# Designs tried in a protein design run: designed miniproteins, single chains, continued (5). Part 95

Each design is a single chain, and the fold is of that chain. pLDDT is the mean over its residues in the fold that is shown.

## One batch from the design tools (miniprotein)

Design m19293
Fold by ESMFold2-Fast:
Structure m19293 (fold): chain A 108 residues (1-108)
Amino acid sequence: SPELEALGQRVIELIEEAIALLNDPSVAQSPELQQLTAQLQELREQLLEALRNRDWERFVELIEQAIDVLGRARKLLVSLGDHETAERLGRIIAQLVTLLWEMKVLLK
């Protein structure tokens, strides 16, 4: 479906935005945050593979995993006192949740 492909591309863009945000040198750093950022990079590669294969069931599962990783990163940023980056990640998470719901509706 062209609509699913467009939503899928928007998901990839949001994950790339989150990775770029977490890799910014102004962002609070910790080994745990670096590990979560690496997990997002792995999820991005898996999302691109699922998108190429039009494996929408796998793609939806991977979005749910990405939302979990981003939620953990957001909580960690709050604990590190980086409230501005946590709020920016919160906005990305909210957009991913909306796209996840839209994709699930189209797959029914």
Scores: mean pLDDT 91

Design m19294
Fold by ESMFold2-Fast:
Structure m19294 (fold): chain A 60 residues (1-60)
Amino acid sequence: AKEKELELAKKTVESDDINDPGVAAAYLALGDEEKAEEYRKKYKTNPLLVETMLERLGLS
């Protein structure tokens, strides 16, 4: 579970696709909040990213 999630996150980050909202979410999962915010800014507001950030703030 946890290890598989981190593995998937690392793979997503490695692809470096700024058009994929999953990249920002992957950075959040890896604990790199600064990179996650930077990717959010690059493609502007994305509903999936906003939802992921809300979950990180204590909704899940």
Scores: mean pLDDT 61

Design m19295
Fold by ESMFold2-Fast:
Structure m19295 (fold): chain A 59 residues (1-59)
Amino acid sequence: MEKRKLAIVAATSLIIEKGRPLSDAEIKAIAEKFGIPLSVAREAARIATDVAKQNPDLL
């Protein structure tokens, strides 16, 4: 599975756990964990945030 897809899953899980959008520090931590550029981690967090907003019952 591509690292970007794993980052989206991780970001979505963290948003559900926190009940809020991710902070810059949390996005950076995802980038470091998966060895991806910060720009890719920011895009993954954006996608995850949009998914969470479309499914507010998951928050």
Scores: mean pLDDT 77

Design m19296
Fold by ESMFold2-Fast:
Structure m19296 (fold): chain A 88 residues (1-88)
Amino acid sequence: MMDAEGTVTITFEEEIKEGTILEVTVSAPTAPEPEVVTLVVKETTKKVEVPFRLTNVKEGDEFTVEVRNVETGEKLKIESVEVKVTPL
């Protein structure tokens, strides 16, 4: 098992309005806890990039990403997710 650091690029089906507060949850099957990142959308956009770190991931683990609007509680519709792991 190893630590994983990287960036998740999330593309939404519809534009997310400026000022929206997003909760991004990144999880892996072997990681003991998910990482939760809260961010404020600075400009209306369909795409956000979120840095993450997970501990005790296993090679070949598939990352799961979920995004929620903090103020409304609505789960956002995701068109695509790209995960890039940064080498240490």
Scores: mean pLDDT 76

Design m19297
Fold by ESMFold2-Fast:
Formats: structure tokens, C-alpha cells, sequence
Structure m19297 (fold): chain A 68 residues (1-68)
């Protein structure tokens, strides 16, 4: 049951990443870096909402760097 739950959380995180990438206009390279970070946090056992918050913060930082 825990494995199925963790897999469902990972799928939700990847869908969230896709939505954030579209919203912030991320390149494939930027999206790939965020994906790697999502996988790292998920592997470390971080909770869904914590990873979603981290992705949002990083995407915002990428957008701000592009506008400098």
C-alpha cells in the first residue's frame, strides 16, 4: 500500500511540474533540472506538498533570473 501511495504521489508531482513548466514558460533544460530535483526530494521521502512548494520556488527563481 505504501509503495502504491508513493507512486501516486510521484505521478501527481510530475503532473504538477508539467503545469508549473507551462505556467512559467520553462525550457526543456530548465524543466529537466526541476524534474531531477523532484525525483531527489521524493527519493529522500519528502512529502508531496513540500516538493510542490520547492518546485514553485525554483520555477519562480528561474523566471526572475531570465528577466534580469
Amino acid sequence: MEEARREAELQELLQYLDRIAEKFGLTEEEKQRLREHVLELHEKGAKLHVIQTAVSIQATGIELDRKR
Scores: mean pLDDT 79

Design m19298
Fold by ESMFold2-Fast:
Structure m19298 (fold): chain A 71 residues (1-71)
Amino acid sequence: SEVELEITKVVSEAVDKIVEEKLSEEELNQLIQETVKRIQEILDRHGVPEDRKQQIIQGVTQNLKGVWRDS
C-alpha cells in the first residue's frame, strides 16, 4: 500500500543514518523523535486509527533502537 511504502522510505532513511553516522544515544533519541513525527503525519493523512498508529510507532521506535544497539 502507499502508506507502507511511505513509512518504509522514512524508516529506511533513519536506519541508514544510524548505520552510517555512528550516532550517540542523544542523537538517536532526536532522530527517533523526528522519524515518529514524520510517521504520525503520514498515518494521520491516511486516516489510520489511533490504536493502530500507536502500535506502528512503538514498532518503529523499538526497531530503530535495536539497529543502534547492534551497530
Scores: mean pLDDT 86

Design m19299
Fold by ESMFold2-Fast:
Structure m19299 (fold): chain A 97 residues (1-97)
Amino acid sequence: EDEELKARIDELAKKYGLNLTDEQREKIYELARELSKIEEAKKDPYLLDQVIKAVLMLASKGYEITEEDRQEIIELVKNGDREKLIEFITSKLKELE
């Protein structure tokens, strides 16, 4: 449910010591909601958790998730391409130092 998804994201952010603005949280909630609708994400809950964690890490470093980034993440999750998804996220993290 929407409220449970938001609570889970907030718990993950707290667990990993990430400080997020309300605006950053809302963008992550929207992405997580879209990802939760994908059948491949439902089959692999660990993949969903890893994506949420990575997006939280990016946002905590001041990275603004763009619409293009959101679409790429959604497409990679739909395709079940874990290797490319990890590569995409790690490349963004490296750009942020």
Scores: mean pLDDT 74

Design m19300
Fold by ESMFold2-Fast:
Structure m19300 (fold): chain A 66 residues (1-66)
Amino acid sequence: MKSAVNYSAAGIFLAGASFELKLGGSKETVQELIELAEDFFKRSDLSKEQKEKFEKKIKELREKLK
């Protein structure tokens, strides 16, 4: 089980990407925030359920960038 810090950081960057999209911000900024969220997520040792939920949110945000 991983420390909460990496998971919290991943969540913060993912939330930032979502807000940036809602405000009509730069696609480049959203992409950078998603990449940061993924990096912290990879460092987190999550349960299967938490991992699936997080991957779903990342996938949804990437779909919105297309």
Scores: mean pLDDT 75

Design m19301
Fold by ESMFold2-Fast:
Structure m19301 (fold): chain A 87 residues (1-87)
Amino acid sequence: SVESARKSVAAIELGAETGDQAELAKQILDALEWIEKNLDSLDPEAARLFVEGVKRVAERLSESKDEEAQKAAKEAIEAAERLLEKL
């Protein structure tokens, strides 16, 4: 649901400030790959909201001083952009 997507994005946004930024960026990539694989069975509005939300988090992580986090975040941004074209 759209509400579930909003809650998931909020939890990820909180994690971006307190956790391992590289691990979070990789988790975002994994989530985006899962959405792409399951796109036909998902609510398109909820999927779009989640993808747009995690893309914003990935954009913040791309500014990280951790090079591993920057790389993973850039890959997540590209994955999110490709997925949004399908939504």
Scores: mean pLDDT 79

Design m19302
Fold by ESMFold2-Fast:
Structure m19302 (fold): chain A 91 residues (1-91)
Amino acid sequence: VDETLKALEGLFKGLDPDGDGYISKEDALAWLQSLGVSKEEAEELIARADPDGDGKLTFEEFMELLIRVYEKFGNEELAKRLREALDKYLS
């Protein structure tokens, strides 16, 4: 079991209390703002992760969002680990 992937699944489930398999735009915005991301930056990051504009993030889209957040804050090691976890999830 990949520890990074397991942590991401746990975080996703925490942001998806209804268990529908999606994180709402509102929940993603609130979470990003709790990390110190401005509302404007959070909206841009979510728009990049949700190109269809349906207001919902799948687990894959959420992982891509998280990678962009960590890259933005200069946490290259964590961003790299998240990319590796995403690649493993998709393979």
Scores: mean pLDDT 73

Design m19303
Fold by ESMFold2-Fast:
Structure m19303 (fold): chain A 68 residues (1-68)
Amino acid sequence: DLDKKLRELEAQAQEVLREALETKDYEGAIERLRELLKQAKALKPESEQRERLIEAIEGAIKYLEELE
């Protein structure tokens, strides 16, 4: 189920971002988010939900990089 996998990746990305903001371990969080981004991009077929997830993860990575 593609939709379930997208929801699971979204939940994982949100948890990684939350933990990073609490612990200030931005470097570790960025690496974890990059891995989740690769997994999201590997999912087929392409969908609006997949593209929104990709944009959200890329935005989170950029945000954390600016906090380093």
Scores: mean pLDDT 82

Design m19304
Fold by ESMFold2-Fast:
Structure m19304 (fold): chain A 81 residues (1-81)
Amino acid sequence: SSEVQELLGKGEEYFLKRELEKAAEYYVKALELDPSVLPKVLNYILLLRMLDREDEAEEFREYLLKLDPSLEKPIEEFLAS
């Protein structure tokens, strides 16, 4: 939906600015509307790890879990794949 795309766009805007808490807020709102965007959101953790930004990857993960604790197992399963 256009609403989900707007939320993902705002999340990406803040993510690129390294405002990871704000990015996580928008991504969690997008996930509430459309759970199928989960791999796209979790790919940002992988992207940070690929860029050797492990501290930022963990910070982003912790913000996601703070906003939605139910993401713990999906994140573990995705990153273990």
Scores: mean pLDDT 87

Design m19305
Fold by ESMFold2-Fast:
Structure m19305 (fold): chain A 68 residues (1-68)
Amino acid sequence: ITEEQVESLRPDIIGLALSLGLPEEVAEEVAERTIEKFLNAPEEEKNIGKLIEIAFEEAEEAKKELEE
């Protein structure tokens, strides 16, 4: 998976965060953090499954931060 392919998935990551009840501003931050973490992962871990895993983890963390 390439950086361009990951960027093409940014709208999907934002949509995922929004579907979990996060505000648009937070959803955009989740997408940025997800992409940055994924691009900094070892090449051996750079696959779609890992991208989705990071997206869910970042969305869950953002949701917890909004609770207090």
Scores: mean pLDDT 77

Design m19306
Fold by ESMFold2-Fast:
Structure m19306 (fold): chain A 74 residues (1-74)
Amino acid sequence: MPSPRERILQNVNLYVDHEVERNKFSPKQKEELKKKANQIVNEYFDQYPDDPSRAMQLAMNKIQDYIDELVAKQ
């Protein structure tokens, strides 16, 4: 059974793929976004190991901020 972290990483990678398609990000931006998103998820799960729902909400907010920065730079 996948861990809560693994399930969130799967969902985050799907979300990133959708945002890459929607915003027409370059292959380099896709690579950077996937790397950053995975890093953010792992960092928040390390900070909140006993609260996966909180870790997910904080990670998603941070990932969205990063996506917004990438969109603003286009």
Scores: mean pLDDT 82

Design m19307
Fold by ESMFold2-Fast:
Structure m19307 (fold): chain A 71 residues (1-71)
Amino acid sequence: SARSYINKALFLALLRAPKEEVISWIEKALDAARAEGNTKAAEYLEKALSYARQGDIDNAATYLDKALKEL
């Protein structure tokens, strides 16, 4: 589910895991949120993905938390 993928991405972000691993789980979360029809969670996940790609893991984690609250 989108929730489980967001939780995994958030956990890895907080542990300062490799950026590529965090990005992979955010991408899975985004696909799941879109499939589940949660457009607001998907919008926050798109922002989280953008920040993660820039190496801004702190802002990525903030938007992952926001996405979780929309589920």
Scores: mean pLDDT 87

Design m19308
Fold by ESMFold2-Fast:
Structure m19308 (fold): chain A 79 residues (1-79)
Amino acid sequence: EKGSITLEKLSEKTGYIADLYVEDDYRGKGLGTKLIEEAKKKAKEEGITEILFDVPESNKAAIKLLEKAGFKKKKVVKL
């Protein structure tokens, strides 16, 4: 697969992103942004109001994509 994102439900209101992966050849083509937006939409459909993320600091590409999606200086994004 070109990329993947794992969204898990921690509680009735809180989601968790454990992993975000994008193939090197697909980086910069908007796939990461699309994966994050799809995860946010799915979270809203499930009644989740905030998403927590825990991505390794070494995964700078994933961190940059999460920042663009509103995850900036906070581990939690309200939906």
Scores: mean pLDDT 66

Design m19309
Fold by ESMFold2-Fast:
Structure m19309 (fold): chain A 62 residues (1-62)
Amino acid sequence: SMAEAQKISDETANYLRENKDASLKERAELGLKAAREVAKLMGVSEEDTEAILALYEAAAAA
């Protein structure tokens, strides 16, 4: 649901703010996890979800 998606986004943002020592890779991994969960809740296709994940993984590897 939209409320669940918002909760995940808010919790992820708060976690990142509180965990400033987290590496770029760790932050990217948390972002990927949150994006995947939000995509599932919003009914985004697997193809679109994979495209988003690929972009985040490329950014994390750079």
Scores: mean pLDDT 73

Design m19310
Fold by ESMFold2-Fast:
Structure m19310 (fold): chain A 80 residues (1-80)
Amino acid sequence: MSKEEIIEELLKTAEESIEELVEKLKKEKKSEEEKNELLEEHKEIIIDSAKKVAEAYKVPEEKLKELLAKIEEKVAEAKK
C-alpha cells in the first residue's frame, strides 16, 4: 500500500467514523453540548489513531498535517 493510499484510507475511515457517531447521537437525542463534547473526544481518538498509522508507514509530516486538518474540518461540520 502506498503512502497516498494510506492517507486516503485514514481520511475515509475518519469520515465514516464521524458520520456514524453523528447519526447515533441524533438517534439518542443528545443535547448539542453533549454532542459537541462527544465529537471532540472522538476527534482526539481519530487523530491519535491516524498519527500512529501514519508514523508506522512513514507518511511525510506535511501530508499528515493536511490529513489532520481535514479531520478537524469534518468534526467542525458535524458539530453544526
Scores: mean pLDDT 80

Design m19311
Fold by ESMFold2-Fast:
Structure m19311 (fold): chain A 101 residues (1-101)
Amino acid sequence: LAEELRRLFLERFTSAADALIAAGDLEGLRALIEHFVRLALLLGFSPEEIRALIDELLARVDDPAAREELRAVAEEAIERHTRELKELDEEAEKRRKEILE
């Protein structure tokens, strides 16, 4: 994907996250983080890039307990979706070889 598309995605995520933090909507922020991690991995962001973005976001959350819970949500989503994408990539490569070779 083009660099501009990645930048637009990050701008939209940051804007949505800021609105949820300002509203005190931690449940909405949790759902947003789960969706962000899944889409970011699909867009080619590395787990390390995603962790850095989540840490930057969580620095703006005043409640230490909420920060730790949201960090755990992000780590679980990264682990789950990274595994799912790896399985899909392996199946796609296997299918390609079966058809072409």
Scores: mean pLDDT 78

Design m19312
Fold by ESMFold2-Fast:
Structure m19312 (fold): chain A 56 residues (1-56)
Amino acid sequence: MIEEIKKQIDEKAKKLGEMLKPRRSADGVLEPLTPEEQALIKELAALQQQYQALEA
C-alpha cells in the first residue's frame, strides 16, 4: 500500500517535470500552469498527504 502510493507520487512528479521543461522561457521565467499540470499538482499533494498519514 505505502509502496504503491510512493510509486504513484514518483510517476506523477516525473510527468509534471517533463511537462514543465519545454514551457520555461528563454529568460528563465516559468509559463502559467495548464489545467492538466494543475490537476497533477493537486493529485500529488493528495497522494503525499496519504503517504504521510500512513507513515505517522
Scores: mean pLDDT 71

Design m19313
Fold by ESMFold2-Fast:
Structure m19313 (fold): chain A 80 residues (1-80)
Amino acid sequence: SLADLAALMAELTRLAVEAAERGLLTPEVLDAILAAGDAGAALDDVLADPAASPAEIAAAEEAARTALEAAIAALRAALA
């Protein structure tokens, strides 16, 4: 759901701020964050398209969730 994605985005933002403060934004972490941003932008494009099907919206939402979870995992590994 979009509420689940909002919760993941809040967690990503919290971890990214902590990693930035500690100088732990490695190239791998930055790549994962950028990939999550790209997936989020793709979801926004689909949501802005009045011709988008429910299946296209669901696929973009799942891609965004997968990318957010990967970025959160990378940040947690960097902060460990």
Scores: mean pLDDT 88

Design m19314
Fold by ESMFold2-Fast:
Structure m19314 (fold): chain A 85 residues (1-85)
Amino acid sequence: SLRQQYQALVDEANKLGSKGTKEGHIESFELYIEAYTLLSQIDPKRGEAQKKAAEKGLELAKQGKVSESASTYTGEVLRAVADEL
């Protein structure tokens, strides 16, 4: 199901982000973009908002500006990025 695919992508993104490397951060946000693209098929407004936050996160990751620990990467970082939009 789309929900199971969404959750699997989020779980893998969390795992990659937990490496604490620039490459892990980049791969993590690329998977979040894929996950939220699927979410937009279920909940378009929420999915689009989260996708924009993840796209901003990807740009910050590419610039080496993401240094969050694994414990803060999923909820707090995405919320902080969304608040900057």
Scores: mean pLDDT 73

Design m19315
Fold by ESMFold2-Fast:
Structure m19315 (fold): chain A 92 residues (1-92)
Amino acid sequence: SETLTFFLRVEHDKETGVVYLELRLRTGEGRELLSGSATRDLKNQELLSSSGRLQPLDLPPAAEAALREAAERAEEALRKGGRVEVEVTATA
């Protein structure tokens, strides 16, 4: 079986009101299947920078579930503000 680890980091800069978002998906061997980051001004709803691309990968259902859970936690963190780091491991 293959082990996948989904990593999500959300960081809110209190001085600027800017939010940094980073997500990564790795195999058990440490190979990155997905990576992306974005810096956004939440007050003006402006995207200041972005990198990475979600490519159409044939992801196992467990990876999709983990990604959905991480996305829900990110949305809640962005709504409340603050700093959140989430790591979810799924075995495919």
Scores: mean pLDDT 62

Design m19316
Fold by ESMFold2-Fast:
Structure m19316 (fold): chain A 75 residues (1-75)
Amino acid sequence: SALEQAKRIAEELYEGAKPALAELVAAGHVDAARALARQVGEEVYRKALELGVPEEEARKIAEEVERRLLDFIAA
């Protein structure tokens, strides 16, 4: 389904962002890392909409990815 595809893409984008976030945090660029987490969430939202996921569900998937990336930065 479109929802399952969107969740798969969200997981791929989440995992793909982690190395860049880790480098930014290690360099002390926490604000830049947080900005990247937000940008990844926005990309997930856009791609979910392109797949035909309803706006409300696309927003929830995007917000969850951003939250998980922010949690990763804080760890």
Scores: mean pLDDT 89

Design m19317
Fold by ESMFold2-Fast:
Formats: structure tokens, C-alpha cells, sequence
Structure m19317 (fold): chain A 91 residues (1-91)
């Protein structure tokens, strides 16, 4: 449905923003070499977010929903990983 696609787009964008903030926090405690890698990852996430609206506007609701569910799952796994790393560093 159109409403399901809209909800998933909003969830995707929120999770990308959350991941960017978590990676920026991780960058603060990273080595210089890791900081460069994390900067490249943040830039990639920002570009993907910028292109997301254009990309999904060209897809059917069914294609957008299927694609967004896969992307959201991958983002959730990455968010969990970064959060676990940050909690270990706080201890």
C-alpha cells in the first residue's frame, strides 16, 4: 500500500540518521585510520539518503516496500553493531 511505503520510507530515513549519529560518536574514539574509513562511510550514508527519495519515487509501491524492508533490516543490524561497540568503549 501507499501508506505502508510512506511509513517504511520514514523509518528508513530515521534509521539512516540514527546510524550516522552513532558512527560520528564512534569516530570520536577511533584511531586516525579508522576515522578516515568512518568519514567515508558517513559520506556514503548521506549520499544514499539524498538519492533515496528519487530512487523510491521511480519504483512501484510493491518494489519500494520490498527494497525498504531489506534496507531497514541491514540498517538495524549495523545500528546494533555500532551500539554494542560504543557500550563496550563506555565500560
Amino acid sequence: SEEEAKKLKEEYLKKVEELIKLVEELKKVASPEEQEQLDRFIEQLKEDKKKAEELFSKMSNKEAIDTLKKLITSLEELIKYVKQKLEQLKS
Scores: mean pLDDT 83

Design m19318
Fold by ESMFold2-Fast:
Structure m19318 (fold): chain A 100 residues (1-100)
Amino acid sequence: TSHLQQGLSLMDNGDLDLAIQHFQQAIDLDPDNSQAHFNRGLVHASLGQWDQAIRDLQRAIDLDPDNSDAWSFLGGIYRTRLHNPQLSNQYFQLSDKLRS
């Protein structure tokens, strides 16, 4: 099983610190692994680490602009945490287009 898959299993079990370690290892082996950046961002968001979450989600989008979930999560963070509904709406609209 890959470090990405181990991280996903640990995240599902609520072992968030171990999940971050495995996503970090996946990134160390492949810095362009969009899925590892995306999922590490989700774990950071669940821990309330918004700056780290935004950085990882933005990197995931930079690597894979078709990741509609990353656009949606960034939209949610901008709406709820940064009180920026204009930017939030843009991220949600991009997510919807990619899913269509």
Scores: mean pLDDT 83

Design m19319
Fold by ESMFold2-Fast:
Structure m19319 (fold): chain A 77 residues (1-77)
Amino acid sequence: MVRFAKGEMTLPDGRRYVVTLKLETGLEKEKAKELAEQYKKEKEILEKEYGAVFPKEAEPDVESGTAVVGVRGEPAA
């Protein structure tokens, strides 16, 4: 099963971006864990550098095999 979650990111120059996060469920636990570690690492960098705000729905759940598998950023319309 595939879900999409939306987050927002504001750059230091005041530009607002909408971040669309693609989540998959039913992943093998090992793959979900690997993706969870990648997400945590990238989230920390983006929050520190760009003040990014990620939706709670994007948090990985290794138990259910849920993790972010794709990210798309675009300027807020």
Scores: mean pLDDT 71

Design m19320
Fold by ESMFold2-Fast:
Structure m19320 (fold): chain A 66 residues (1-66)
Amino acid sequence: MDTIVKFLKSLGASPKTIEKVVKLVQEIAKLEKQKEEETNPEEIKKLEEKIEELRQEVSKIIEELE
């Protein structure tokens, strides 16, 4: 977390943008943990799709800061 916050600050990201990225990264970590504990293939697929969606949001925010 600390490394990501420092990186975003170096790109001139606002506190609001930093908070948004941190929340997305925390949600991704939570979903990845749920995926590891899930045994239902259909639910695993849904978790993978949601994780990918959130990762794309993070990438888009970072690209817009460069």
Scores: mean pLDDT 80

Design m19321
Fold by ESMFold2-Fast:
Structure m19321 (fold): chain A 86 residues (1-86)
Amino acid sequence: SVEEALELFKKLLEMLADPSTPEEEKIELYVELLELYSKLSPEEQEEFLEEAGKLLKEWKAKATPEQLARAQAILAAAAERYAARQ
């Protein structure tokens, strides 16, 4: 559901800000989110992207340049892993 995807996304944003969480766990959580997103209907995907976009803007406003760079690297690694599993 959209609610489950948003809960995972919120958890991912919290973990991305936390240097004590292993990067592997952050990558796997994003892979799980991508898998869940792919199972949503087109309408649910649109709703998710709208709400996730708002959360991401708030997160980016609070993030340091280093946190942003690390988050980008984690998202890229997760996207490659997700593609390899398809």
Scores: mean pLDDT 83

Design m19322
Fold by ESMFold2-Fast:
Structure m19322 (fold): chain A 92 residues (1-92)
Amino acid sequence: SLEEKGKIYEEIGRLLAEKTVDEMVKILSQLSDEEKGAALLGLKYLDRNDLIDEIAKKMGLTPEQVNDYIAKGEALSLEELRKILEKIKELL
């Protein structure tokens, strides 16, 4: 469900927000475009747009690139999101 997807995005965001911006950049650099989208959307679900902006600046991402990643993250199924959560946990 949409609510179940939201809970997974929030968990991804929570795990990432416990890290420094440099550590978050290191994690995101190891992710695919869709997985980056899930990570950024997770931060957005926590209202941590400040962290999204800092990550984008450090990674040299334009606002358009950030929005494209987020759109790819929004297109993910519940099953795909669960796999991405597990991958992020392994990178922590």
Scores: mean pLDDT 89

Design m19323
Fold by ESMFold2-Fast:
Structure m19323 (fold): chain A 82 residues (1-82)
Amino acid sequence: MIEELKELGEKLIEAMEKGDFEEAKKYAFEFADKIPDPLLATQFRFHVLAEITDVEFGEISPEEAAERLREAIEEALEAVKK
């Protein structure tokens, strides 16, 4: 489970850095679906969608969004390791 989550997180970051928002959404939702806490899973989904929206409106770069998501992914991985 943890290794699958880490792999999905890495794919999400790569998709974000490339500006492939459809792939980023796909990996984000697959990642969130593996989070046992439904509140944390929901918060993660909305966080990713917010970052994608900020990039699409030109408020931040895809690379900046990817950097922000790395922190969120690490927090989610630590929560699942319990």
Scores: mean pLDDT 81

Design m19324
Fold by ESMFold2-Fast:
Structure m19324 (fold): chain A 99 residues (1-99)
Amino acid sequence: SLEEKEQRALELVKKILEAIKNKDFETARKYREELRQLLSELTDEEAIRVGDKVLEALPFEEQGLALSILESLAIELGRDKVAEHLGNKREEVLRKRKA
């Protein structure tokens, strides 16, 4: 179900963020690849929804890096609409950080 994919995406993003924090880039790449596979199964509309739900569930401090990861995956998958949406969200987070 889409809800199960939302939860799995959130868990994968959290695992990637923790691996990066620990400088375990091999583990981060593994979970990023699993997340890429998950996102490749989604329509653009579903991928946008999953991305938004993941970001809503993360602390503000983690949203910038999560957006960077999700946007890079959208670019790799050729999902221009998804990448544009995530880029707009990144600009919003950056604006709030400077305020």
Scores: mean pLDDT 86

Design m19325
Fold by ESMFold2-Fast:
Structure m19325 (fold): chain A 144 residues (1-144)
Amino acid sequence: MTLAQVAQLVEEAISLVQQAKSLLEQASDLLHQAAADPSKRKEYLSKAYDLVSQAKSLVDQAIRLLQQARDANTAHKDKLDQAIALLQRAKSLLSEAGSLLKKSYDSGGEYIQQAMASVSAALQQTDRALSQLQEALDAVKKQL
């Protein structure tokens, strides 16, 4: 694999992670609305669940692209490994958020605050991963 191909895989992963972040920000807004409005709570929780599921899929795709980039480039392996680890933590937190959203839907909202905390934690790991990915991309491009 060429450095240009590694850069392309990292750029594609950054795009997927940015899309996941946007979906999680929308899910967070819906959870705040679900907490504030009991009459539409199930509608907001259902929409938040769909967004969290989509974000988890995008994060999983990004992890796979970064694993390909990591295996092809030993010079930036540490930064790519750090980004992969952060995205794996985000994916785990999104799985927990999905479970809590389902429980919130079934219980009439008992777990909304816990679901919000899991989404917020996933967003934080996603932001840290984006920073590591941008540093890795800048380092790869500097060698081109």
Scores: mean pLDDT 87

Design m19326
Fold by ESMFold2-Fast:
Structure m19326 (fold): chain A 98 residues (1-98)
Amino acid sequence: MFDDGVELSISVTAETPERSAELARALAEEFEKMEDVKIVELLPSGTLTVRAKDEEAVKKVVEMALKRAREDPTVTRLTVTVKSPSGVSELLEELVLP
């Protein structure tokens, strides 16, 4: 983990809890391939917490999450939340699909 990195929480909601977990796991596998991103936690509920090295890494994480959600017809919602240096969590991106 990066001590001075940015912590992001990604929540994927799909048609079933099992599908949400599968998608979060697939997203985690893609982030594991990235040198500037570290996996912090993957919850069975479909919530993935990562630490991005810098602002460019944050952008890559957001873009990958949005791309994955848009390409999967079973996804109904995606949220990306950033934890600021002060410990405050803020909603960075939200995608709601019909």
Scores: mean pLDDT 78

Design m19327
Fold by ESMFold2-Fast:
Structure m19327 (fold): chain A 90 residues (1-90)
Amino acid sequence: SETIRRSLESLLKIAKELDLPDLAAVIEKLLSQPKLNPAEVDYAITIAIFSLPTPDLERLLEALKKDERVDPWLVELVESIIAWKRLMGL
């Protein structure tokens, strides 16, 4: 959907501004597709975000909270992953 594409474009800009190249590469690959599958997007973004170290996730969370174009689901996802990593001592 156009809404998913716009949200990914905003996330890509944030990933590049924060120097998160692995996340940026995943988003660019998704955006290169002519049609976005929501389940594929959700899975790929979740794995990419989960792979980030906790300090990078905290920087990402602050940037996401400031961008109104980002889907609230992404904020909730990052908060959940940070909480889990803190419980695991990561």
Scores: mean pLDDT 85

